# Designs tried in a protein design run: designed miniproteins, single chains, continued (5). Part 25

Each design is a single chain, and the fold is of that chain. pLDDT is the mean over its residues in the fold that is shown.

## One batch from the design tools (miniprotein)

Design m16898
Fold by ESMFold2-Fast:
Structure m16898 (fold): chain A 65 residues (1-65)
Amino acid sequence: SAAAEAARRAAREAGLQKHVDYLIDKGELSKEDVEALRKAVEALENPKDSGTITTRKKSKEKIKK
């Protein structure tokens, strides 16, 4: 179930972004609709799967010279 959900999310994210871009270019989407869809895509990208904790670890691996 979780694996299937992750796969659907990835496909939906890619499909949604492409579809949104197409509608924007065609002028069928209003600015308000674009913003709503943008937020929906970001919600799909950022699940409640401990994303915040993982992001914090990035600061530790930050490039340094």
Scores: mean pLDDT 58

Design m16899
Fold by ESMFold2-Fast:
Structure m16899 (fold): chain A 79 residues (1-79)
Amino acid sequence: MEEVAERAAEAVRKILLEAGVPEEKAEEIAERVRRAIEAAESIREALGAAARVLKEAGLSPEVASKAGKAVREILREAE
């Protein structure tokens, strides 16, 4: 789970930086996603927790969708 959480956080960070989100904010959001996934007891819980963090982060719908898709793809590998 920890390795998967780090990979998901890194993917989110890169997507946010490419979308023009400031580095400090991108790292904060990525860290919140990482912690949410690490705290989850299951892949399903991790997906829900990460989606909530991205929704609450104040991102545009397009950026939030791209980040959410990347998290889902990474978590699916951890089945």
Scores: mean pLDDT 81

Design m16900
Fold by ESMFold2-Fast:
Structure m16900 (fold): chain A 85 residues (1-85)
Amino acid sequence: MYKITISGLDKEAAEKLLERAKIAADILEEELGVKVEVTLSEDGKTITVISDNKEAAELLKKNIEDVIKDEFPDLDVKITIEELK
């Protein structure tokens, strides 16, 4: 199981990234048959993505990194992947 944590977001960036991450998760679940869960923190500044598939987690991380660099280049965003088991 793989956990992606995206921190250092403001509320606008977090809302936009959450929407895009959920769309990407739905596509990956339909096309690859994998499970992907996307969660926003209560403060609206941290996004967590959980997947049992390493390739899906890495693809989601790359898509999120590309969006941040393109649309929010001034944000000091930290993206991490952690293997839980």
Scores: mean pLDDT 79

Design m16901
Fold by ESMFold2-Fast:
Structure m16901 (fold): chain A 80 residues (1-80)
Amino acid sequence: AERVIELLERAIEAAEAGDEFEAEVELGLAEIEIAVLKREGVLPPELEELARKAIAAIRAGRLEEARELLKKLRELLEKL
């Protein structure tokens, strides 16, 4: 789960730098990690929902929203 947050942070940093290719690579890796965790039965539904919202926000260029979603993801992870 921590790995998803790290990948999303890197995607935001790449998007902020204007590196759309690197941003999409990091988002693709985050989606793969989410799929693996879900298949293994270790991904809480709340965390999946927040992570997918963050991915959508990054792709839409809503980087401020994406950063707020990452804060919520970190808070949720600390409580689980």
Scores: mean pLDDT 83

Design m16902
Fold by ESMFold2-Fast:
Structure m16902 (fold): chain A 105 residues (1-105)
Amino acid sequence: DPAAAIRAAMAGLTPEQRRELAKASAEYLGVMAGKAERLGNEDLVKEYRERIEATARDYGAPLEEVRKAFEKGREKALSAPTDEEIDKLIDEAVERLQAAQAAAG
């Protein structure tokens, strides 16, 4: 059961590992929100912002740090000159999230 394995893996994480995962996840959501905002999809932007509070709670990370990571990702996407650069930012955010997950074990 993949969902049970994910829950077990998260339960084994240190507070520092959870905080890093929360920040990496928030930055990824921020890049996705910035892309949605450029496309005029305000409903998706709202959905991604609402996920930030859930991310902070679920990982036990300070909401302010998670929000800062989100706004960092969003600003990068909004400042990107082309859609190709946004796709590169998404790939980089996914790579950072995967690296944080690997470091957590």
Scores: mean pLDDT 80

Design m16903
Fold by ESMFold2-Fast:
Structure m16903 (fold): chain A 61 residues (1-61)
Amino acid sequence: GPHLQAAIDAALEALRKKGQADSKVAFEAALETLRALGYPDPSVAQLASSEALTEYIKENR
């Protein structure tokens, strides 16, 4: 859904800015984005973090 996609996008940008596949950075960015949207679900943040990490690793192969 739109909340999940926004969280994935935010986590991916946080990983690109950090320059490392840091799961904590991805999770915190996803959760902050979900909080801003009024949907602070840690399970959705974890899913978004995992998706963003997968994409970040693919683009840096």
Scores: mean pLDDT 85

Design m16904
Fold by ESMFold2-Fast:
Structure m16904 (fold): chain A 60 residues (1-60)
Amino acid sequence: MKRKAKATADYTALRPDDLELKKGDEVEVFEEDPGGWVRAKSLKTGKEGRVPRGLLEDLE
């Protein structure tokens, strides 16, 4: 599934596969993983990785 979302808080990447985000950063979500994580691409940095699904607010 491909949709846009916005980070509601800062997130620091703790693993190499995690996506670092700042509050207000927009992402494109490509995949939902088990356990409440998503795979997304930062529209600001172009980097891809995992973030907690609960951090993101869907954009229309």
Scores: mean pLDDT 77

Design m16905
Fold by ESMFold2-Fast:
Structure m16905 (fold): chain A 98 residues (1-98)
Amino acid sequence: SAEELLEEAERLLEEAEELIKEGRIEEALELLEEAILLAEEAYRSQPDDEELRERVRRLLERALELAKRALKLAPKELITRAIGLVLRAIGALLELSL
């Protein structure tokens, strides 16, 4: 269900934040990517649900904040991946505004 997808995405964002604090940036980026995918899937399942849309928007805003934080801490090898994730989160937020 959309609710279960969003609950899992929220859990992954909390875990990603802790990984960022620990400097485990590669693992944090993997969890952030999964959280964004789950949020997008939840929205696609019920695109006309205004309450769900607002919850997805807040989740994607949180994911964007964490992706930007991960980018600031990213080693050279992960910079391109972190930039890609920031852009993906921005793109998803723009889709919700259309």
Scores: mean pLDDT 87

Design m16906
Fold by ESMFold2-Fast:
Structure m16906 (fold): chain A 70 residues (1-70)
Amino acid sequence: SKKEEIEKILEEFREEAAKLTESLTPEQQKELQEKYLKLLEEINENIDTVTPEEVKEKIKEILEEAEKLK
């Protein structure tokens, strides 16, 4: 189901974020966490219309922004 696909994408993001977190400052870690929470809120508000592909794209943007902070 779409929900299961989104859950898997979010789980994979959490694993990648955890690895990236070890190389980030506490301030950058907080920013990454805030972006993740905002994404969760947007998904919950638009659960009927959001696609797994859109979630993947949003996660990619968040991770790329976090890498740029280095």
Scores: mean pLDDT 78

Design m16907
Fold by ESMFold2-Fast:
Structure m16907 (fold): chain A 73 residues (1-73)
Amino acid sequence: MLSEEALRLEAEGSLYVMAGTVAEKMGDYKEAAEYYEKAAEYYERAAEISGDEALRREAEELRKKAEELRAKV
């Protein structure tokens, strides 16, 4: 089971993913990239604590998405 700290970090990351998705849908690519980058940082920290490889992969995907969105600006 994930530690309480890892669960908290994952929850924070999920909030940033939601914010990034909303910003992306609105065409706010710069803001969306910033939110996805923050989400990736939280998921990566959660993965370090929990050893959850799925969270590591999600963080990597979010960082790639942030780079793609920055390229559109």
Scores: mean pLDDT 83

Design m16908
Fold by ESMFold2-Fast:
Structure m16908 (fold): chain A 65 residues (1-65)
Amino acid sequence: MTKEVALEIEIMAIGIEQGADVKVELRDGAFVVTFSGGSPEKIEEAKEKALKLGEEFGFEVEIVD
């Protein structure tokens, strides 16, 4: 498994755990992530966790509303 696939799976898991819909797309080495649905508080927590994972994996993560 590549680090890219592992990060995508972890971001998807964050969305599921927070009860939000999640869309992940890899563009030019950056992960473009959209969270929707659920509560605003849970979406903000999901965004923070996704950004932290990107930092830990060494990939750029861009959050789109």
Scores: mean pLDDT 79

Design m16909
Fold by ESMFold2-Fast:
Structure m16909 (fold): chain A 94 residues (1-94)
Amino acid sequence: SEVEEKIKKLVEEIEKLATQLPADDRARINAVIDELKTAIENKDYDGVLKAARELAKLAIETGKRSTDPAVREAAHRIANIASEIAQLIEEYKK
C-alpha cells in the first residue's frame, strides 16, 4: 500500500540519521527501529504506532542529554519523523 511505502522511506531516513548518534544511544534507537520494521512486515499497525511513539520518546531523550549540536539535530529529526509515522498510522486507522 502507499502508506506502507511511505513509512518504509521514513524508516530508511531514520536509519541514516541514527548513524550520527553515539554508540549507546544508536544501539537503543536501532532496537526500536527493528521493532518498527517487524511490525511493518507483519502489518501490525498497532505495533507500528507503539514502536514509532517509543522511538520519538527515545530520540527526544537522546537530544536532551547531548551537548553535540550534530547529535541534537539528528535526534530532533528522528523524533519528528517517528511522530510523522505515528500520525500516518492514526490517520489510516480512522
Scores: mean pLDDT 87

Design m16910
Fold by ESMFold2-Fast:
Structure m16910 (fold): chain A 70 residues (1-70)
Amino acid sequence: SKEDLKKKFEELLEEFENAVKNKAPESEMKEIADKLLEEFIELSKLASKEEIEEYKKKMEEAMKSYQESL
């Protein structure tokens, strides 16, 4: 369901943010990022335009935080 995909995306987003904070290896960061992108693509098939923009922004903010940590 859309709600299950949202929950999974938010759990992966939190995992990514925690991995950035803990300075996880690049390989781990890539694996989590790939999973985030996969869930975003699946969510985009069911979500409204407004929801897609909201989740895209969350993902972009997380990626920006990672780049700033380097």
Scores: mean pLDDT 82

Design m16911
Fold by ESMFold2-Fast:
Structure m16911 (fold): chain A 67 residues (1-67)
Amino acid sequence: MSREELDREVTLALAHIYSALGDIYEKQGKYKEAAELYRKSADLARGVDPEFAEEMRKKAEELEKKY
């Protein structure tokens, strides 16, 4: 695995961690914090998994309508 491949895998793993934290906060009704976490996930994933990034961006936008 090259440095670039490691960086991509680490970035994607971090994006998934932020997504999972967002899910936890959303379940607790903390929509503002959840939206911030989904936005961080989307920003990280944008260059490595655009489909996942778009999904996270949409989740953040839907939550932003609730607060």
Scores: mean pLDDT 82

Design m16913
Fold by ESMFold2-Fast:
Structure m16913 (fold): chain A 64 residues (1-64)
Amino acid sequence: MKKIPRAELDADGRLRRLTFYDPATGEWIEVREGEEVTLGKDPFTGKPVNLTRAARRGLEAARA
């Protein structure tokens, strides 16, 4: 199966939905609305997006 990385932001700039691949676990991570967001970068498109702490940690693991 192929999944497309996506980040969807609320009108307030809060993350509604984020899906990205975690190479450490080999799984796609879904982050839902209500999570705290931090500025980050989409690993597949290279565009800046708001990420939750969990998603940020996943990206850090992919770079290490």
Scores: mean pLDDT 53

Design m16914
Fold by ESMFold2-Fast:
Structure m16914 (fold): chain A 75 residues (1-75)
Amino acid sequence: SMEALIDALLAEVRRLIADAAAGRLSPAEVQAALDALMTRAARELTPEQLAALVERLAAIGDEALAARAAAEAAA
């Protein structure tokens, strides 16, 4: 289903963020993985599904930014 595919892609993005934060992936490896993910999304998703993915990716970005701001405020 669309929901299951979007959730799987979002889980992959969260894993890439965690691996990058842990130093397990270089910036070049992260960029290559994100490029591959977006290429797959563009091929397999309709414009409406792609818009839904982008909206949910923005929410993940906001969550990561908020977590960083909270950590900086606690320091």
Scores: mean pLDDT 76

Design m16915
Fold by ESMFold2-Fast:
Structure m16915 (fold): chain A 62 residues (1-62)
Amino acid sequence: SMAALDEDIQRGLLLIGVSVLLLTARRTGNKEIERLAREVREATDRGDYERARRLFREGNRL
């Protein structure tokens, strides 16, 4: 269904976002970005895509 496809796309994009945040944390040594990346991953694994997107946006502001 279109809803399932949309969820798969959202999950995939969020996992790419987690990878970007983890690479940024590694490059900068920023522990706060590393923590946010873990929280985004956890929310994504639970299917809480709204929380995952909110946390990802916060990581991008650091």
Scores: mean pLDDT 82

Design m16916
Fold by ESMFold2-Fast:
Structure m16916 (fold): chain A 60 residues (1-60)
Amino acid sequence: AEEHLEAGKAALKAGDYDTAIEHFRRAYELGNEEAKVLLAFAYAKKGKIDEATRIAQEVA
């Protein structure tokens, strides 16, 4: 669980938003709630603002 979260953060920092989305989605599927916030952020960075907003509202 933690491994996918860290890999996603590294990909996000490198600008590899597709890889970041895949890792955060996997971390969330494994029960990491923090990954949902990061998944929303990765979608926003990729320009998927509507998807990012939906995920962020579900966390709040």
Scores: mean pLDDT 74

Design m16917
Fold by ESMFold2-Fast:
Structure m16917 (fold): chain A 85 residues (1-85)
Amino acid sequence: SMSKEEIEREIDEALARMRGWIVGRIEDPEEAREAMREALRALAAAGYSREALEAARDAAVANAPSEEVAEAIREAGEEVLAEAA
């Protein structure tokens, strides 16, 4: 059985992925970039782990409607993750 701490991490990661997936629905690359930055900064401010932030970014990239949107999301993710390090 998973520990309470492991269950909490799984829940946080699932919630972060859901948020990223919603960001990935944005069709405009610059709007997606801004939404990704805002979502990741909000998650970081709320105390989410680096792994949860990466899961949110990866979900957004996977759901992106174009490569231009996917690239904007990756760049925004790299920027915020560098700030959080």
Scores: mean pLDDT 86

Design m16918
Fold by ESMFold2-Fast:
Structure m16918 (fold): chain A 67 residues (1-67)
Amino acid sequence: APAFPGLDERPGIKNRPENLREAGLLLTEAGHEPDPERAVALLEKALELAPESELFRRAAEALRAEL
């Protein structure tokens, strides 16, 4: 793949551990949220914090499938 300087500096790739931790907490909160509308809002926030994390994307999609 072509390498561009700074592509790895995109927010999602450079997500800090704090952002990933917060995204994990939001996914957990969404899993325990009885209101599907609120659960979806929490999932969207989690993906916003970790947009380039394949793990969080898959976890959020799996949780949406349970809703």
Scores: mean pLDDT 66

Design m16919
Fold by ESMFold2-Fast:
Structure m16919 (fold): chain A 70 residues (1-70)
Amino acid sequence: SSRAEAEAYYEKGLELYKQKKYEEAAKYFDKAIEIDPTFSGAWLNLAIVYAELKKYEEATKAYEKGLSIK
């Protein structure tokens, strides 16, 4: 399923985040949301990663998107 594929990318993003590989983590969270744009957890973790990278505009947009998902 599309959700299972998105979850796999999301978990890889979390693994990279734990390794402080923030640019790589962002790429995997981006892949997860490309597959499932309703995956609020991926949007919220993308916002955290962008904040770590000091990309505050991108972080704010990802956070707002994550919060807008019901």
Scores: mean pLDDT 87

Design m16920
Fold by ESMFold2-Fast:
Structure m16920 (fold): chain A 61 residues (1-61)
Amino acid sequence: SEVDKLLAEARELVEEGRAREALRLASQALTTADKNGSMTKEIVAEALEIAEEARRLLEEE
């Protein structure tokens, strides 16, 4: 799904150290899930984990 693609891309951006872009994609994934009614606990948990990792990277800058 579009949400799964956005979350996968956000994870890749975290691995590349591109924290700000990862946060944007994680937010986009949540917005997309909300718009299409596919919001699940798994999607929320994944997006939050990506956001947490990205924020840690921002603290290292």
Scores: mean pLDDT 82

Design m16921
Fold by ESMFold2-Fast:
Structure m16921 (fold): chain A 67 residues (1-67)
Amino acid sequence: SLEDTLLELYKNGKFLGTFTGEEAVEHLGPGVYEVRVDGKLLGTIDGSLPREEQRRVLEALLEAYKK
């Protein structure tokens, strides 16, 4: 879940930190971020999107990662 999974966030190749999905949604400003777990790229998220859309994107990335 977004509360229980630690995500590694990057912007323009720079590591920003490790956040839960909920912390990421609260922390992201405008721009495109790379989302990784254990060094594996899951996809990207646009911090300019509404928070609910950001949650949907992160849930989809985590679901794809499990498969």
Scores: mean pLDDT 82

Design m16922
Fold by ESMFold2-Fast:
Structure m16922 (fold): chain A 86 residues (1-86)
Amino acid sequence: SEVEKRKYEILYKHFLELALKEGVPEEVAEEIAKLSAEGVLYLEQGEYEKALELFEKALKLAEKYGAKEVAKLLRTGIRVARTGLS
């Protein structure tokens, strides 16, 4: 839907700008942004297992490249997804 596309664009841009600001290389920052934005959309749809997988992949990259604020946001997403599975 148009709403979902716009939401993805906003989330992608937010995570991309944050990762770049924290010194993550562009190609890796784009991957983090994609995984993170997709994860949030799945989380909002109640697709907790898919959201968790995407957030965990993004977190591994964020931690590898020292993106502390991105990692903090992803850990929050992981906690919410795990709560949804309980």
Scores: mean pLDDT 90

Design m16923
Fold by ESMFold2-Fast:
Structure m16923 (fold): chain A 66 residues (1-66)
Amino acid sequence: MSPEERALALETVEALFAGDAEKAIELVEKLPLPEEVKERIIRAIEAGDYGEALRLLSEAMAAREP
């Protein structure tokens, strides 16, 4: 991942830990992930399942690391 992509992903993780669903969704939409992956993460956030959202985001980030 580029430094900018990694920084955005870290901000998303911080928003999820803070329970800030609105901010987390905005940040996820800006991430350079496949639309299907973004949709799954957003659905988890909307369901209040921040643990699942964090898990999905971590897996997506790991798949894109150099």
Scores: mean pLDDT 78

Design m16924
Fold by ESMFold2-Fast:
Structure m16924 (fold): chain A 70 residues (1-70)
Amino acid sequence: MVMDPSASKEERKELLKKEFEKLPEELEKAGLDIEEVIEQLKEALRENASNEDLVELGKWALEVLEKYLE
């Protein structure tokens, strides 16, 4: 679902967290290797460390992907 632009920062984080639950399934449907995506995401987070919001969102995505592989 699309983010509600009127939502508070906390509400936006909660909505993104729910969307991240489906991320592993969507990546598999796209034919992507989740382990490779995890490695690429870790590199992207290191390269974009100055963007605090991006790092926080990427960290949530990383946790979802790593849990999926357990």
Scores: mean pLDDT 72

Design m16925
Fold by ESMFold2-Fast:
Structure m16925 (fold): chain A 67 residues (1-67)
Amino acid sequence: MSEEIKELEEEIKRIDEEIKRLEEQLRAMKEAGAPASEILDIEIEIGVLRIKKGVLQLILDKLKAKE
C-alpha cells in the first residue's frame, strides 16, 4: 500500500506538471492568435488530463483511508 500510494502521488504530480505546461502553451497560443481548432485541441487535452488526475486522486484517497 505505501508503495502504491507513492507511485500514485508521483503520477498525480507528473499530470499536474503536464497540465501547467499545456495551460502556459494555451495562453501563448491565444496571445499569438492561433486558429480556434488548435486552441480546442489543447483545451481537450487539458480536460482529459484533469479527468485522469481526478480518478487517480480518488484512488489515492481510498488507499489512504484503508491505512
Scores: mean pLDDT 83

Design m16926
Fold by ESMFold2-Fast:
Structure m16926 (fold): chain A 68 residues (1-68)
Amino acid sequence: SMKDKLLEGMEKAIATLKENNAPQELIDAVEAHLKEFKATDIKSEEEIKKFEKEFLRLYTTGLHAAAS
């Protein structure tokens, strides 16, 4: 499902940020977002898209910080 793919993507992203020594605060932010996504009673694909958009923003920020 789209939800399962996003969950897998978030977990892999957290591993990637850790491997690249991203700042702990940014790793914590992605982990907190994953926790919220798991705890949320998803009612629509629009809600999944909103979680995906914010996840991509956090992940991209973490990757840029790790590269600095």
Scores: mean pLDDT 86

Design m16927
Fold by ESMFold2-Fast:
Structure m16927 (fold): chain A 70 residues (1-70)
Amino acid sequence: KIEEAKRLLEEIAELLKEAKKRGDPSKIKPEDIKKYQELAKKLEELSKDPEVREALERKAEELEAEIAAE
């Protein structure tokens, strides 16, 4: 489950990078917003496990740095 949660978080990070590349939140495709919401919901369910949540916090810190560098 930790690996599954990390994969979902990486997919969310990819969508955020694409949104940042376009420079305008209003230009984000509706399908990308829906995909983000679906991934976030799945991640939230997995995060009910404390071990998963802790692993995700570490992974999120790494991905946040990557998105900032993009």
Scores: mean pLDDT 72

Design m16928
Fold by ESMFold2-Fast:
Structure m16928 (fold): chain A 62 residues (1-62)
Amino acid sequence: ATAEIFAAADALAAGDYETARKHLVNAGLSEEDAQRLVEAAKAGMDPSTVAREARRLLEEKR
């Protein structure tokens, strides 16, 4: 759900990577995809870019 993705972005902006990962999984991402996006955020990817990528991954499964 979009709300979970925005919650994940907020958690990433706060440096709360564990909470962000949980929100991404709750949004419908696999553990692997969620962890990959968290690692990208740690490497300097903006939280807004992570949110956009998460939405794209969810749309690919539709």
Scores: mean pLDDT 81

Design m16929
Fold by ESMFold2-Fast:
Structure m16929 (fold): chain A 55 residues (1-55)
Amino acid sequence: MTPEQMLEAGENGRKALTAMGRPELGEETYKRAKEAAEKGDSEAAAKEIQRGGVG
């Protein structure tokens, strides 16, 4: 993932979790995705987004 894609996915995950009644998990997912994007750790960002946003 590029940093831009990580942030977009994190934002989508936050919105989805907030809609599910878990805004705290959405905030955490977004923050971790943003931190990973700043470090360039696409794997860490993907894990947090998938764990929070799930299929």
Scores: mean pLDDT 71

Design m16930
Fold by ESMFold2-Fast:
Structure m16930 (fold): chain A 66 residues (1-66)
Amino acid sequence: SEKEALEKALEGAKKGKTGEEAKDNAGKAAEKATPEAAEAIAKGLEDGGATNTKEGIVKGLETALK
């Protein structure tokens, strides 16, 4: 489901130590997801990635899950 894919992306982002690692880990989750779930992850990354920080990316993905 989209929720499960977003949860996996969020877990990956939280395991990253930098904004770049958080984004890369979430991107890997998107590659394994359905097209619809991958689009939701990408949007969460865009919304949170405006600051390019781990905190921003995590917050963007958490917002997409709500």
Scores: mean pLDDT 75

Design m16931
Fold by ESMFold2-Fast:
Structure m16931 (fold): chain A 99 residues (1-99)
Amino acid sequence: MILSPEERARRVVPRLVELAKQEGLPPWYYPILALTGLTPEAVDRVLRGEPVPEEEKYAVESAKAIGVTPEMVRRALLEAGIDPEVAERVARAFEKAYA
C-alpha cells in the first residue's frame, strides 16, 4: 500500500520515539534528528545564537531542501506526544537555522 508523505511521517515518528527509548535516549531525540537534522545539543547552541555545527549543517540543509518547515516540525512532534515545550524549542531552533 502506498502511503502519503504525511501518513508515512505519522507512522515513522512513533517508531523513532520507541527506538530512542530503547537506546536510553530521550523519546524526542531521534524524531528531532530525523525531522530537522539537529541533535538536542545543536538545538541548544542555535537557540543561544551560535551557528549550526558543521557536522550537522548538511543534514539541516537537506531537511530544508525537501520542504521541512518549523511549523511541520512543531506539529509532528506534538502529534507524537512530545512535550510542547520541547516541540516549541526545536521549531524555534530550526527557524533560526533558516536565517
Scores: mean pLDDT 76

Design m16932
Fold by ESMFold2-Fast:
Structure m16932 (fold): chain A 63 residues (1-63)
Amino acid sequence: DELVVEKTVKEEHKTVEEFISKGLPKEVQVLVNEDTKFYVNGKEVDIYTELKVGDKVTLVIKL
């Protein structure tokens, strides 16, 4: 099973990692794991990828 979470970046975050730790609710943060895939504006990225305000971040979380 998979959970897909999509959010638009509304605040300045330096990286996908910072967005996860500061921009997502704690209930979603605890579900992020080693199998989670990250996408920015439809392109697969790593956790160190830099973000800008207005970017669409998609997390595909394997449950």
Scores: mean pLDDT 79

Design m16933
Fold by ESMFold2-Fast:
Structure m16933 (fold): chain A 70 residues (1-70)
Amino acid sequence: SHMEKLRKSLEAALESVKAGDLVAAASGLREALTLETDPELIELLKRALASVQAGDAESAAELLEKALEL
């Protein structure tokens, strides 16, 4: 389902961040952004992507964990 694909993309992005693979994390976040329709989640994922692009793995992980709780 659409929601299952989104959750898997977010989980994969979080694992990539934890592994230090920010290129894979950015790719996963871009994929998740194409699937997400909730404006609040879109803004949260955009912030996570910005953190990844800035090299801030800690902030990116916190934002992704928060997204997975929603």
Scores: mean pLDDT 82

Design m16934
Fold by ESMFold2-Fast:
Structure m16934 (fold): chain A 58 residues (1-58)
Amino acid sequence: LAESARAAGLAGPAAALAAAHDLQKLGDPYSEEAIRLAREGRSEEAAEVLERGAKLLE
């Protein structure tokens, strides 16, 4: 997850938005927050939210 978060941050806004839209279809609350951050161009923060959500579920 840390590597995935770093890759998402470095991928740039377009890649972050694409990933966020895919995650929106999952219906997870963490995905909603990540989508919002990604749309604002905060891809690094979006990746961090997804990582934190995944850890809470584990």
Scores: mean pLDDT 61

Design m16935
Fold by ESMFold2-Fast:
Structure m16935 (fold): chain A 92 residues (1-92)
Amino acid sequence: SQEELNRKLLEAAAIGDIEEVRKLLLEGADVNARDERGRTPLDWAVLLGDKALISMLEQAGAVRSANPPAPVTELELAAAAGDKEKARALVA
């Protein structure tokens, strides 16, 4: 379903899994999908500090939120720290 594709895209972006992000976009995931806190895939990539993922998402037409929420969840804090290993464990 579209909802499931969008959810997987947001999770893949949050953990910096660029290959999974590429695959999900090819499968029709919405590059500008928003999670329950209003964060887009590009917002997650920016929070993570992953320049390659940021570039790929921008090339795919991703839009950054003008005022994204401050990191408060465990996944958001892991992403803000650039801790891809911890982020991956949290979504497993």
Scores: mean pLDDT 85

Design m16936
Fold by ESMFold2-Fast:
Formats: C-alpha cells, structure tokens, sequence
Structure m16936 (fold): chain A 56 residues (1-56)
C-alpha cells in the first residue's frame, strides 16, 4: 500500500521534474541524514560524530 504510493510519486515527478529538481535534491540530502542518524543510534554510537562526518 505505502510502497505503491511511493512508486506513483516517483513516476509523477518524472513527468513534472523541471522546476522540482532543486527541491528533490534537498529532500534526498535530508533523508540521508536521518538514515545515518538511525544507523548510528542502532549501533550505540555517537550520532553527533557521524552527522558531522556526513555534513561539512
């Protein structure tokens, strides 16, 4: 259900991506930060250090 919604979103943006490319890039970066933070927390490490390495 949710997977199908995401797939439709990607296909929709593929047709209307010209002005939206900049916003998509920002969303991707923010998503990656959340993923890295979650991984660090799962391993019991310091998320602050991990995020600092990812973000300059």
Amino acid sequence: EIEKLLEEFRKYLEENNTPEKAELELDIVEGLVLIIESIVKLTGGNEKDAVEMFKK
Scores: mean pLDDT 61

